# Designs tried in a protein design run: designed miniproteins, single chains, continued (5). Part 38

Each design is a single chain, and the fold is of that chain. pLDDT is the mean over its residues in the fold that is shown.

## One batch from the design tools (miniprotein)

Design m17302
Fold by ESMFold2-Fast:
Structure m17302 (fold): chain A 82 residues (1-82)
Amino acid sequence: MSKEEKLELSLKAIGLVLRIIGAYLDGDTESARRDVEAIADLVEKAGNTEAAEKVRQVAPKSGEDPNGAARTALEAAGEAEK
């Protein structure tokens, strides 16, 4: 990818992260999942399939309890950062 394309994708990813945070706070599992998938797609296009798969694993599954999923995701994110 060109340098300009990488910058554009990075800006889109930041916007999606903010939407995911908002959706998580609202308990909107469906919107949170869509935005996480969009970030995963951007990471995959940047050439990191492994990181994209880890991002997808943080997304709450359709029909899942958003509060339960949020607790599990926060715990997993804390371990993944280390």
Scores: mean pLDDT 63

Design m17303
Fold by ESMFold2-Fast:
Structure m17303 (fold): chain A 106 residues (1-106)
Amino acid sequence: ADVTVIATVTVAAGEVGPEGILAALEAAAAVPGVRRVEVYGADGERLGFYDGRSGLRAVANVTVKAGDTLKIVVVGSREAAVAAARAAAEALAEHAEIASVEIEVV
């Protein structure tokens, strides 16, 4: 059965723009068994999504700054969703300094 995994990422320094969000979506999408990935900003606005059925990706032209949080929501098999959430957080760390990453299976 599919699970939802949420990674909460806090930005310590630098900025995550559309290119960073796209890198996170691409990293998660590369994990087999992922059905859907969504990225949300601190105010709950959706900054990006990936649909595993169509392969469609979309990213908003929004920049996340130091002190803000991102939520990466992954749907898939438990192992795939956890791996994808980790991969997305690692991709974000290439674009900005990350203070913390918290991963929860719901």
Scores: mean pLDDT 86

Design m17304
Fold by ESMFold2-Fast:
Order: structure tokens, then C-alpha cells, then sequence
Structure m17304 (fold): chain A 61 residues (1-61)
């Protein structure tokens, strides 16, 4: 179920229901509660962040 819950968080982020920060927080909490060590949690959050940011061009208006 962990992978399913991560996918739900990703889908909610892509649908605009969650901000990037909220999605990262939920993934981090989910993995920490599931007993994953901090390095694994950080890697998962970083991978999610890369996926979520890849399609976004940052402009500073």
C-alpha cells in the first residue's frame, strides 16, 4: 500500500489539490511512519521533487 499512497499524493499534486511542499511533507511523513531510514526518505522526496518540477519553467516576474 505504500506505493499506492505515494501515487495518490503524486496524483493529488498533479491535479493541483496539493502544493509541492504539502506533497513532499506527506511523502516524508508516510515513509518515516513506515519505518524507512532518513536517507531513503530524503531520496524519495528529492525524486518526487524532480518529477514535479521537470515540467515547470521558473520565471521570476
Amino acid sequence: DLNERIKEIEERYKAGELSLEEAEKEIRELLTQAGYPEPTVLIAVAEFRKLGTTGTVRRAP
Scores: mean pLDDT 71

Design m17305
Fold by ESMFold2-Fast:
Structure m17305 (fold): chain A 56 residues (1-56)
Amino acid sequence: SDAETREEAKRILRELYPQLSDEQIDQGAEVAVRLMRRFPQLSLEEAARLAAEALL
């Protein structure tokens, strides 16, 4: 589900980008979920990294 994907994206973002605030983690997870819907070939890790780079 989108909710489960979002929670996993938040976990990945917290692990890889500890400098992000909780608000940025929430925003990044939402962007990652949207990226995966648009580009189903992306892994969740790739989508999360792209989302984080847009916030930095």
Scores: mean pLDDT 84

Design m17306
Fold by ESMFold2-Fast:
Structure m17306 (fold): chain A 90 residues (1-90)
Amino acid sequence: SKTYHVKAGDLEQIRKIIDEVKDGDIITGSGDPAAVIAGELLRRGKDVAFHLLDPNERTAQLLIDVARGKPLEEVIPEVKEDATVTITPA
């Protein structure tokens, strides 16, 4: 497993995590960055399991917006909290 500490607004780190994920991986994450990562992986049709920790209405809306195709550059300024994201290979 590999764990990332993602700062609010860090688009480069979010893109890096998304690009590192492989089909079959289990992703566990908290906060707004994890929701954005989940949304983009769903939009790309990645075959991954996602465990969001402590989601709220804002977290859910960020995931939905990204999954529907809202650009990461537009969504990232709305991310207000740091998060941890762990990738566990299948």
Scores: mean pLDDT 80

Design m17307
Fold by ESMFold2-Fast:
Structure m17307 (fold): chain A 91 residues (1-91)
Amino acid sequence: MPMEVTDELIDSIAEDWRKSIEKNKHLSEEEVAKAAKATIDEILKQHPDISVEQVRKLGEKIVEVLEEHGLYKAAEEVKKYVEKKIKELEK
């Protein structure tokens, strides 16, 4: 099929992250980055067959949400973390 079920899950996670950031405006960028990294780790743990492309899409969606809310430091931390995870999956 041209559409992967994981792409729908990624969109759902990004939407949940958007709502979470809007509710938790008092969290520091470091706490937001830590929570985002934990979310990525949990998704990788639940979906061990996830592709590099799906991990990249997940990271891009989370980063977009963070940047839309002015959390550029957290977004940069997430970008670095996603790149690290992609390199680990490619080995």
Scores: mean pLDDT 77

Design m17308
Fold by ESMFold2-Fast:
Structure m17308 (fold): chain A 92 residues (1-92)
Amino acid sequence: MEEEEKKKALELVIRFLEALKRGEISEEELEELLKNAELAKPIMQEVGKKFMEKMKPVIENWSSDTPEQIEKALKKRLEVLDELIEELEKEI
């Protein structure tokens, strides 16, 4: 992948992860990601795999749908998204 294309793909994925942290994605942000889907796909697949691996302990220890477990899962999701964003920013 050319360095300019890689940087653009990284920036798009970072913006998408930031939108997920907010719990809201704008139509403009979604359209930009979709238009560049093939460019972002390899990075999205790697990020998705890392996200699932980091979230696995929360998912496997889910014994009941209590407000406390939901809150812990949401908090862990935000922490994992922050870690993934920081990792991608280091590659720019």
Scores: mean pLDDT 75

Design m17309
Fold by ESMFold2-Fast:
Structure m17309 (fold): chain A 84 residues (1-84)
Amino acid sequence: NTEKLINLAKTALEELLKQDLDDPDLLAKLIAAALNLIGQRLEASPEQQTILDEALEALKKEFPDVPLELIQAAIAEAYRQLFG
């Protein structure tokens, strides 16, 4: 369900935005999370790939000033919570 994924990703993004984004350890974790999302998409069904792509576009539209890596990290976490 795209709406559930978007809502979970928004919650994850809000928690990420509370952290010190100048922390190099945090930056390394965000890069790892972005790579994890790419891996999750490769293993996903066509239906799940569509949900991931729709969620990514929705969050980019709602949060245009947020770095893509933070949005990808939030979606990766939400996808893990929703689909295992």
Scores: mean pLDDT 77

Design m17310
Fold by ESMFold2-Fast:
Order: structure tokens, then C-alpha cells, then sequence
Structure m17310 (fold): chain A 81 residues (1-81)
């Protein structure tokens, strides 16, 4: 059975991959979520998989927000020049 640690490694690895390759971020997120859904089909792993999916989604949303905030700051600086 998948362990909580295995799901954490998948989640952490997916986040690291998104940070390294933001151009592929949506594809990496989708692949990670699909793998966690597969694991969650086992009733004994479902709660851990659901928690890992939430953490992966939240981390992706935070990375995307940080990127958008940086773009907004750069645009403001360009308009102020």
C-alpha cells in the first residue's frame, strides 16, 4: 500500500518540478493529481491522497500567485518610467 511518505514525495517532487519548469506547470499538476487519484481508489489511502491533492493544488496556486504578483510589479515599474 502507498505510504503517507510516498504521497509526500510525489507531492514535493511535483512542486519542485513545477518551480523548475513553470512552462509545464499545468501538465505536471495534472499528472500529479491523476497519480494521487489512482492511489485514492484504495479506501485505506483515500484520506491521505485527498490531503496530498489539496496540498499540491494549494502549492501550485501559491506559485501561480507569486508569478502573477511579480508580473504586476514589473508592469507597474514600466508604467512609472
Amino acid sequence: SPTEQDMKQLTDGSIDSIRARPDLGDKILSAGLRKLDEIGKDPSARSYADNAKQELQNSYDNIKKESNDRKSLLLKKLLDE
Scores: mean pLDDT 82

Design m17311
Fold by ESMFold2-Fast:
Structure m17311 (fold): chain A 65 residues (1-65)
Amino acid sequence: MEKMLEMNKIAAEAQKKVPGIKFSYLTEDEAGKITVKGTEEDKQAAEEMAEKLKELGVKVTVEYE
């Protein structure tokens, strides 16, 4: 439960900085996917989000559109 709260918090903070960031979480695999535009600002926000999610034990992949 707390892990889900932290994930939502991380996603919300990233989306406030970059509204184009998309996050999908697959509960069965405990895996997340971050999709973002390849601008420098978007890239930094996505990488910060991915790092925080990995600290929670979530497998995460970052894809640039």
Scores: mean pLDDT 74

Design m17312
Fold by ESMFold2-Fast:
Structure m17312 (fold): chain A 74 residues (1-74)
Amino acid sequence: KAIEATAYIMRALAALYDERFDDMVEDVKKAVEIAKELSPEDQETVKRMLENLAKRARELGYEDVAKEIEEIIK
């Protein structure tokens, strides 16, 4: 199950590079949904990966996209 959450995050990262922001947001939301059913340790790992995705979006100049990711992972 942790692997499934990670797979959605990797898909979200690919979507970010392709500027497919709707697909990216869908994958981020799915990863968060799956993470709720994981151990606290795995939830923390998923959260850090999503925080890194938001950081990457901001580094690429997509401030609004980064803020949307940050809002979803609250």
Scores: mean pLDDT 84

Design m17313
Fold by ESMFold2-Fast:
Structure m17313 (fold): chain A 139 residues (1-139)
Amino acid sequence: SSQVQQLISNAENALKQAEDAVAEAEKAVFEEGDVEKATAAILAATAAYNQLTLYAEQLLNLVYSASEEVRKQVAEKASSLLSRTQSLGERARKVAEEALKLAEKNPELYDLTKSAVDLLKRALDSALSTLQQLLNAAS
């Protein structure tokens, strides 16, 4: 159970990194109009969602052989992480689309920003899918 607790803590930390990165992207887009800073923050959010997916996959591998009590604990945490990732994901998608609109005025950055947005959408979808699989397996 110490390994499960560590992985849950790592997943919660990864989600916090995604929350911080999305907030930085929102500031860069909506307050500063800084496409380069927004793109960097979007890539940071992408990395955080990829870390969340990796920890969720490691939890998924452990949950199949876990006790009922450990599975219940994982299900409760997976449900919380999924709900928070869904809410943050709506903000992440919105700020990414607005960053891409800002990048239309700077053709040198447009392709990089578009690539970052596409990577973010894939990373977010992967995190949501893996957390849903974890919740289903632990339930």
Scores: mean pLDDT 93

Design m17314
Fold by ESMFold2-Fast:
Order: sequence, then C-alpha cells, then structure tokens
Structure m17314 (fold): chain A 91 residues (1-91)
Amino acid sequence: MEVRAEMTMKSGEVRTAAGPSEDVDTAIAMITMALWAFKDEVEAVRVTVRAPSLEEARRAGDEIEAAMEKLGLRLARREERGNEVVLEFER
C-alpha cells in the first residue's frame, strides 16, 4: 500500500503533507504534523491511497476520512479508480 498527501495553501501553493507511506497510521501522523505546522494557511488536503486491491484502498480511505474529520476537515470529494482511492478535504 502507498499513501500520499498534498496540501493546498490559501496562497495557491501546493506542498507535500505526507510523502509515500506504506501504512495509514504513518500517513495520518505526517498529515497531522503538517496541519499543526501550517494551521489556518491550509485550505485543502488531497490524499491518494493505492493498494493491492480496491477493497484495501477503500478501508484505508475510510480510516483517513475519520482522522481528517477529527482534525476539522470536511470531505469534499472521493473518487475510486482501479486500485486507487483519492480523497479531497476542505476546511
């Protein structure tokens, strides 16, 4: 499994929130640290999950969504393509 995250700043700059991570917990921890570092400057977060199966990617996506909601982010979009799930979050 591979989890990546990018954050879009209010300036329009896109920054890495999480580099490629093999597990969901590591990716969530990295995203959490990025959100704490940049706070109100972050407008949106895009998380991409790629797994050996779509079902595995969906479960990881569900865990990420729950974690992001606890951090005050709202799911704006969720897409599934092959063995990949993409989640877009907004404040």
Scores: mean pLDDT 86

Design m17315
Fold by ESMFold2-Fast:
Structure m17315 (fold): chain A 56 residues (1-56)
Amino acid sequence: MTPEEIEAAMREVAREGGVPLEVVQQVRDIHDLDLEELRRMLAVVRRAPESRAAAR
């Protein structure tokens, strides 16, 4: 597990979730998320891409 892998995963979550990278970094720091947890978050946001059109 490298810092570069964690940063890449955070950027991917930010991109797919439509939130700033700074928000993902804050969530990661507060909850002490590791690479596996970031990958789980990425899977969740990828699972609901159609929900972006329904956001009010």
Scores: mean pLDDT 71

Design m17316
Fold by ESMFold2-Fast:
Structure m17316 (fold): chain A 100 residues (1-100)
Amino acid sequence: MKEVEELVAYFKSLLPEADEEAVRKIVERMIEAFKKMPKDEFLALLPEYVRELLVALGLTPEEADKIAQKIVEELSEEIKNKTPFEAIRLVLEKVAEYLK
């Protein structure tokens, strides 16, 4: 709960116009998935979560797929050594960079 609120607040500081409720729902699902499954399985599903977040932020499915793949390719090695919170925070930071 507190982790989700902190991540949503961080993302809103980077993208003030983002739909807070939509971001919260996706962040909650990512944190729960990261805690429930092996890290390699989470990493395999990460492009799908990032795509869903990008679509919620107003991108077309085609644009979201392309950007999600790039983000995961750039972050996959770094995420392997991160906690769930740190990994999701890093993903949110990268999403914000692509949407600026």
Scores: mean pLDDT 81

Design m17317
Fold by ESMFold2-Fast:
Structure m17317 (fold): chain A 91 residues (1-91)
Amino acid sequence: MKEEAERYKKLAERLEKIAKSYQTKADNYQTQADNLRAQGAASTPEEAAVLNKQADELDTKAKNYQTLSDNAKKGAEVWKKKAEELEKEIK
């Protein structure tokens, strides 16, 4: 049981690191999208249309990575709770 609790803690830690990695990717894509939209605002309407389309594609990637990050965080919470429950049963 003590080994099982430790295993669940390590799994939670791994998922937290994965969540942080995905969050960083989401933030980077969102920043790139925001920068392209800012460039579009200062451009001709034709150039703005191209930049906004590229920004929308990056925004979609950011949202996808945000979802992956959120799912990994939820997974980490589940394993942390299981580890805590096992530790309470041993004590």
Scores: mean pLDDT 85

Design m17318
Fold by ESMFold2-Fast:
Structure m17318 (fold): chain A 67 residues (1-67)
Amino acid sequence: SEVEQVQRQIAFLEMIMDLLQIALDTTLELHADDPELAAAIQREVDQKLAELQKQIDALRRQLQALQ
C-alpha cells in the first residue's frame, strides 16, 4: 500500500541517520584532543542530519494525510 511505501521510506532515512550518528561518534573520539575541530565536524554533521530530518518530517506529514 502507499502507507507501507511511505513507512519504508521513513525507516530507510532513519537508518541512514543512525549510521551517520555512529560515524560522527567515532570521528569525535578520534579528535577528542582538538575541541575546535570536533565542534566544526559536529556542526557540519548536525546540518546534514537536520536536512534528513526535514525529509522524514515531510514524509510523516504525507503519511498523516493518507487514510
Scores: mean pLDDT 85

Design m17319
Fold by ESMFold2-Fast:
Structure m17319 (fold): chain A 80 residues (1-80)
Amino acid sequence: SLEELIEKVVKAVEEALKDATPEQREHAISGVRVAVRAANGDKELAKKAVEAMAQSLEAHGSITPEQAEAVRKAALEAIE
């Protein structure tokens, strides 16, 4: 289900960012929830949405480049 996919991706991203600040984690977690939900079960669209979201958070300084890469890798593995 869509909710099971969202939960799986969120857990993977939480683990990838376990050493990040609470604010950095919340930005990433909120971002992946929105991105995966917007894809409405389309895994290819979910991957693209997560990549765009992580890039946006990095560009705005909400997460570091290393955190953006970790989010992308963790989320894409969880979606697959």
Scores: mean pLDDT 86

Design m17320
Fold by ESMFold2-Fast:
Structure m17320 (fold): chain A 82 residues (1-82)
Amino acid sequence: SPVGGIQYALELARLAREKGWPEVEKAALRAAGTAVEAWIKGDWKAGKIVREGSRKALDLLKKGAPPEEVVKILEDAIKKAL
């Protein structure tokens, strides 16, 4: 669901802000915007891609992955959804 993608991306942005990781916050907010656009357009495939990418990025961040890896997962998901 595109709504799930928005929720994961916004939680990522919140955690990135708390950690002081501006590049992760920026990428997460772009992922949230992509998920919102997919929802408005009814693009379930794009919504699924952003949801799965945001969920994976959130899981990696919680496991202590470096910010560069989190950004890469988010950017790859955004690019694939477009």
Scores: mean pLDDT 85

Design m17321
Fold by ESMFold2-Fast:
Structure m17321 (fold): chain A 87 residues (1-87)
Amino acid sequence: MEKIKELNEQAVKQGQAIAAEILATTDEKERLRLEVEALEYLIKVLEEILAEMKKANAPQSLIDAVEQRLKAAKAEKEKKEAELKEL
């Protein structure tokens, strides 16, 4: 349980830092790169949260919700990576 809390707090702090950098960026290519980096970090954190939730015997409904978020994040990353390859 403590590890899930630490992962969530770390995700919020990192997310805020990346968001600030994205807002400061005027180059669309660099913005897309930062967005991909943010999504890679989010995917990593969600996978770690999912693993800890399974170890903690979290309710299946909560596990399913995190798996859906992970799937959505992976799909969004794929779209942004495709946009980057066009630049």
Scores: mean pLDDT 78

Design m17322
Fold by ESMFold2-Fast:
Structure m17322 (fold): chain A 82 residues (1-82)
Amino acid sequence: SELLREAKELVEKGIEYAKKGDIEQAVKYLRKAAELLGQVPGAEGIRRTVEQGAKYAEKGDIEQAIELAKGAIKQIETLLKQ
């Protein structure tokens, strides 16, 4: 679960940068989180959600990007409680 914890921290950083308007950093952190989630069995759905969040951020839809990232954090927390 260390990868899940690290991925969560990266998603949280992505949200922080998105809120500050630093979209380049937000996308970088979300993509790093998706890469780590790709290494965790059972996290493929969460990985896809984080990748979609990064795509929305790249398109300038910051509200949707943050919503998807927050949803991914809740799903990571659910896996961490198992």
Scores: mean pLDDT 88

Design m17323
Fold by ESMFold2-Fast:
Structure m17323 (fold): chain A 70 residues (1-70)
Amino acid sequence: MKIDEEVEEARKRLDELIAAGATPQEIYQAVVEAVRRILELGEKEGKLQQARDKASTLVEEADRRIAEKV
């Protein structure tokens, strides 16, 4: 599914940002943009609930990684 591809790309981007020493603000901005794209795809595919669940998990992953780094 295109939603799964977008989530995988977002996780890859998150890993790259953390490895590069990006600030929490930069990481958060990237996550917000990824969530927006995931939700737009969910609306177009009629899978908003699945898109919301995946977006929520991505945000939780980002918050956890930021907390561990700080």
Scores: mean pLDDT 79

Design m17324
Fold by ESMFold2-Fast:
Structure m17324 (fold): chain A 103 residues (1-103)
Amino acid sequence: MINDTDKELDLERAKELLEEAERYREEGNRSLAASLFSAAGILASLADKDSEVYAKFLVESARDALEQGKYEEALKLATKALEIDPDNKEAKKVKEEAEKKLK
């Protein structure tokens, strides 16, 4: 449905939104960060669910779940990210930390 040019443009926009969301999160504006993460995730998933950009969104979501004590959610999100990007070090780290907390 989305052509290759539109898909690449949407993934680039999603990446920009993820970077902006992370900046606001670091500044402590969690509400704005969450809104931007949500928008980025929706855009990336609509563009390409197998993309590295969507995998990055899943990793950031997994990290957020881990920080909130939602270990089962963090494990599921990190596992999905690794299905798309098996070499993602951060996803492997989140998965390992979530598994340790669930034992």
Scores: mean pLDDT 78

Design m17325
Fold by ESMFold2-Fast:
Structure m17325 (fold): chain A 78 residues (1-78)
Amino acid sequence: MELEKEIDRLGKEVEELIKRATQLGNEKALDLAYEASVYIAQARKALAEGDYEKTKELIQKARSLIDEARRVLEEAEA
């Protein structure tokens, strides 16, 4: 399913962000990445329960946090 693939992709992105934030000592990016991981876990549960509307909302929240974490890391590397 497309939603399942998106959740898996976001999970991988969060894992990479956590690794990079930890290596750089960037607490803000790390906090954002952990918050995104919580929404990803909730989205996976909602999808398993057949709640597609909630799944999409949680995916959007996770994506926004991932985008913010990436921005924070990009600024720290500059």
Scores: mean pLDDT 84

Design m17326
Fold by ESMFold2-Fast:
Structure m17326 (fold): chain A 85 residues (1-85)
Amino acid sequence: MPSPEQLEAFAGELSVLATLQNMFGSVRVSLRFEGDKIVVTIVGPEKDVERVLEQIKELADKYGLKLSYTKSEVDGKTLVTVTVS
């Protein structure tokens, strides 16, 4: 099972990634804690969302975390909701 320290370290690096994407990228990234998991929302053009999703997957793998996601379309943009635990 992931340790709280692994989730916190993941959240810290993800917050930096989200800040950079929100300031300089074409996607909007937000994160929230829901109990023992982190929920990440990524919205933007499909190719850019897929690129950011791959970065989040690599980061989850770095901390030994499990990742699942759902993909949908909202207002002509790709929306991905990621759950990390």
Scores: mean pLDDT 81

Design m17327
Fold by ESMFold2-Fast:
Structure m17327 (fold): chain A 69 residues (1-69)
Amino acid sequence: AEEYAKKAEEAAKEAARYAEKAGALGFSQMAIDGAKKAREAAKKGDEETAKRYAEGLEQGAISAKNMAE
């Protein structure tokens, strides 16, 4: 659970950085909210939910990078 929460937080930082570079502040906020939900799931022992958010944020970071570059 903790591992997925950290992974989600790292992916959210990347997504937020690229979203801000592209001027898409709304996507930056969504990434931050997603990381918080992953952390909450990890605290509750919901590893599947934490993993799902981590995977979603990783895909979001890839998409944000492609839009910014």
Scores: mean pLDDT 76

Design m17328
Fold by ESMFold2-Fast:
Structure m17328 (fold): chain A 66 residues (1-66)
Amino acid sequence: SNLDTALANRDKALTDGRETIRRQALRGKVYSVGIAQGREAEAAARLAKAKTIEELEALLAEFQAR
């Protein structure tokens, strides 16, 4: 069914969109913590290498632990 395919494609697009928003929020949070700690350049360099939500969450935890 064309409708079932369209719904599956829509659900994937919504999931991908939510993940993009979550990645941007995590990136912003890491950068804010980096600035607050005087580690802005380090935070920017580490964020340039982080690609996944898991990597960004690990990076945020690392920055918050120091």
Scores: mean pLDDT 82

Design m17329
Fold by ESMFold2-Fast:
Structure m17329 (fold): chain A 88 residues (1-88)
Amino acid sequence: AEEEALRRELSRVTLQLLHDPTNKEAAERAIELSERLPEDPLAQGIRRDALFVLGKDRDKLLEESREQALKEGADPAAVDAYYAHVKA
C-alpha cells in the first residue's frame, strides 16, 4: 500500500520532469522517492535521470564508474585519461 503510493507519486513527478526537464524541485523529489524504492529498476532509472537534471549526475556517475573500474583492477593511468577526455 505505501509502496504503491510512492510509485504513484514518483509517476507524477516523472511526468513533471518529462514536461520540464529543468525542474529542480521535481528532480529532488524523484530522487527522494526512488531512494525509498531501491529494488525497483524503473525507480532507479528515474533517479539517474533526476540526478542528470540537477547538473551533478555526469560528474558523480563518472566518479562512481572510475572507482568501480579501479576496484576491478583497471589501469589507473587509463582510467584517468578516460575521465579527463570525457570531461574535456
Scores: mean pLDDT 70

Design m17330
Fold by ESMFold2-Fast:
Structure m17330 (fold): chain A 99 residues (1-99)
Amino acid sequence: MELSDEEALERLRELVEANIKLLKEVKEKAKDLSEEEKEKLEKLLKMYEEILEEVEKAIEEKTPLEEAVKKIEEILESYMSPEEFEENLHKAAEKLLKV
């Protein structure tokens, strides 16, 4: 891998922070959301905030990227089924292999 563990974690932090900001803006501006849509938005926001805390802790403690990724995967699995996670990974891999 061309990126150091620290650089990879810092890039991941920036992406997670951007997603949290976007979700908060959607929550503030979309006042016509149903209760179910609001609940899904709150769950996504909580998921990303938990991921952000783990990434920031990993950067501060100089945790190896592999260990940090495992903790993030555990958070993701708590919010989505293993089948959904594998399907998303397969789609991401297909997109990467498309060149």
Scores: mean pLDDT 72

Design m17331
Fold by ESMFold2-Fast:
Structure m17331 (fold): chain A 85 residues (1-85)
Amino acid sequence: SKRLIEAARRRSELLLEAQKKFIDFLNYLKEHLTPEEREKALKKFQEEMIEKARDWAKAEGLTPEEIERLIRDLKTLFDTIVKSS
């Protein structure tokens, strides 16, 4: 249905934007912080990104189950980027 396609597109746009912001921040940390400081800063940034995504999802009217799926996918995305870097 049109609603499902539009919802999937908005979700994909959010995940793509989160990926870009996280990669940009990771690169910034590599230039400015020690390895020890980077881990702490990355964790804080991930927590802030997750909270912003949760707030966005609530505002968009997503169900609790859909919100938890989005947050799980974001955590998986961030973990994958860190492990591949």
Scores: mean pLDDT 83

Design m17332
Fold by ESMFold2-Fast:
Structure m17332 (fold): chain A 99 residues (1-99)
Amino acid sequence: MFKKPDKEVEELMERVHEATRRLVDAALAGDAEAARKEARELAEALRRLRELDPLWADIAASFALMALSVTRLIAERDPALADMVPVIEEAMELVAEAA
């Protein structure tokens, strides 16, 4: 179905995946500053991926948005994470803009 991405595209997809994981971890830990830092790293990795391969950038962005949507639902249900909802929404906007 897809042609296998080259090594640089694979490395950028790994960066997107890792930044998304760290962003989710920071958001669920209530660390807004760490979450914002990882959101910026995620957006930058997606912009670079978009320059190399728009299709793989769309796939990576879709994965990140799905993970962030689930994280937002968790934060909305946990009073201790209420302040993280706008941080997660800001990260989702950065991902959508970068893709």
Scores: mean pLDDT 85

Design m17333
Fold by ESMFold2-Fast:
Structure m17333 (fold): chain A 63 residues (1-63)
Amino acid sequence: ELEEEARRRIEETRAAGNKQLKADVLSAGKNRQQVFNQGQQDLEDTLAAEEARAKAEIARRKA
């Protein structure tokens, strides 16, 4: 239940982040490498934060 909801949210965040990163890279021109590297790092940080948030929410509700 809660785990399925959290998994769905993380998947949506991943899909949206990948779409945005692809658009940013295409728009970056000569900064493409920097934008890609920074965007990948930002996306990984965002996904890690979402996973930590979901884990805390599940723990809070199961306590």
Scores: mean pLDDT 78

Design m17334
Fold by ESMFold2-Fast:
Structure m17334 (fold): chain A 90 residues (1-90)
Amino acid sequence: MKDLELAEEALKEGRYLEAGRYAARALRNADSFETVLRAVRILQEAGRQLLKEGREEDWAEVSALAREAAAAVNATRGEELLAEEERLEA
């Protein structure tokens, strides 16, 4: 919970390495599929921004974390999340 909020805050402030690290921690302690998906998105965005800025070492760290997160969240779980969102709107 706190790690996901810290990751979102760091991403908004342009602290991409910190955002990636907090998002990875949030993913490891995820208690809901929504938290998993949000953490994966932050990891992917942080990685892209670091690469764009030429910070190769930081990008490599966040990209490795993003690959681990993507492996944990398969396409089938993404389909489950979309079904849950449809239900929450009702």
Scores: mean pLDDT 71

Design m17335
Fold by ESMFold2-Fast:
Structure m17335 (fold): chain A 56 residues (1-56)
Amino acid sequence: SAARDYVERRAAAAGLSPAHRAILFAALAQTDLSRAEIDDLVAQLVAQQRRGPPPD
């Protein structure tokens, strides 16, 4: 609900790929994440996306 909308808004603002968005929604399905936990996870995924291996 509200957490899902927040995740989508944060993921879009951060420029996360659909694959990384799927990770966020999977996490929400498994546990109730707080706003701070969502922000931390988004930041971690953004860093991973930018510092990941070079594109194939």
Scores: mean pLDDT 75

Design m17336
Fold by ESMFold2-Fast:
Structure m17336 (fold): chain A 62 residues (1-62)
Amino acid sequence: SMQEKRQQMQQAAQQNFQVYKDQLKKKGVDMSDEEEKQLQQQLDKAVDHALQASLERQKQLA
């Protein structure tokens, strides 16, 4: 379903974002709460756009 695909994409994106944050912290780089919030919003938008693109492709193949 569309909801399942969205959840899977969000989970993968969140996992990759956590790994990225952990790597930055290891290097002594810390993001502000505002920066983290903005990046999270951009990530959510990217997931929505990717999901819409996937649905349009599926529509063309039907």
Scores: mean pLDDT 77

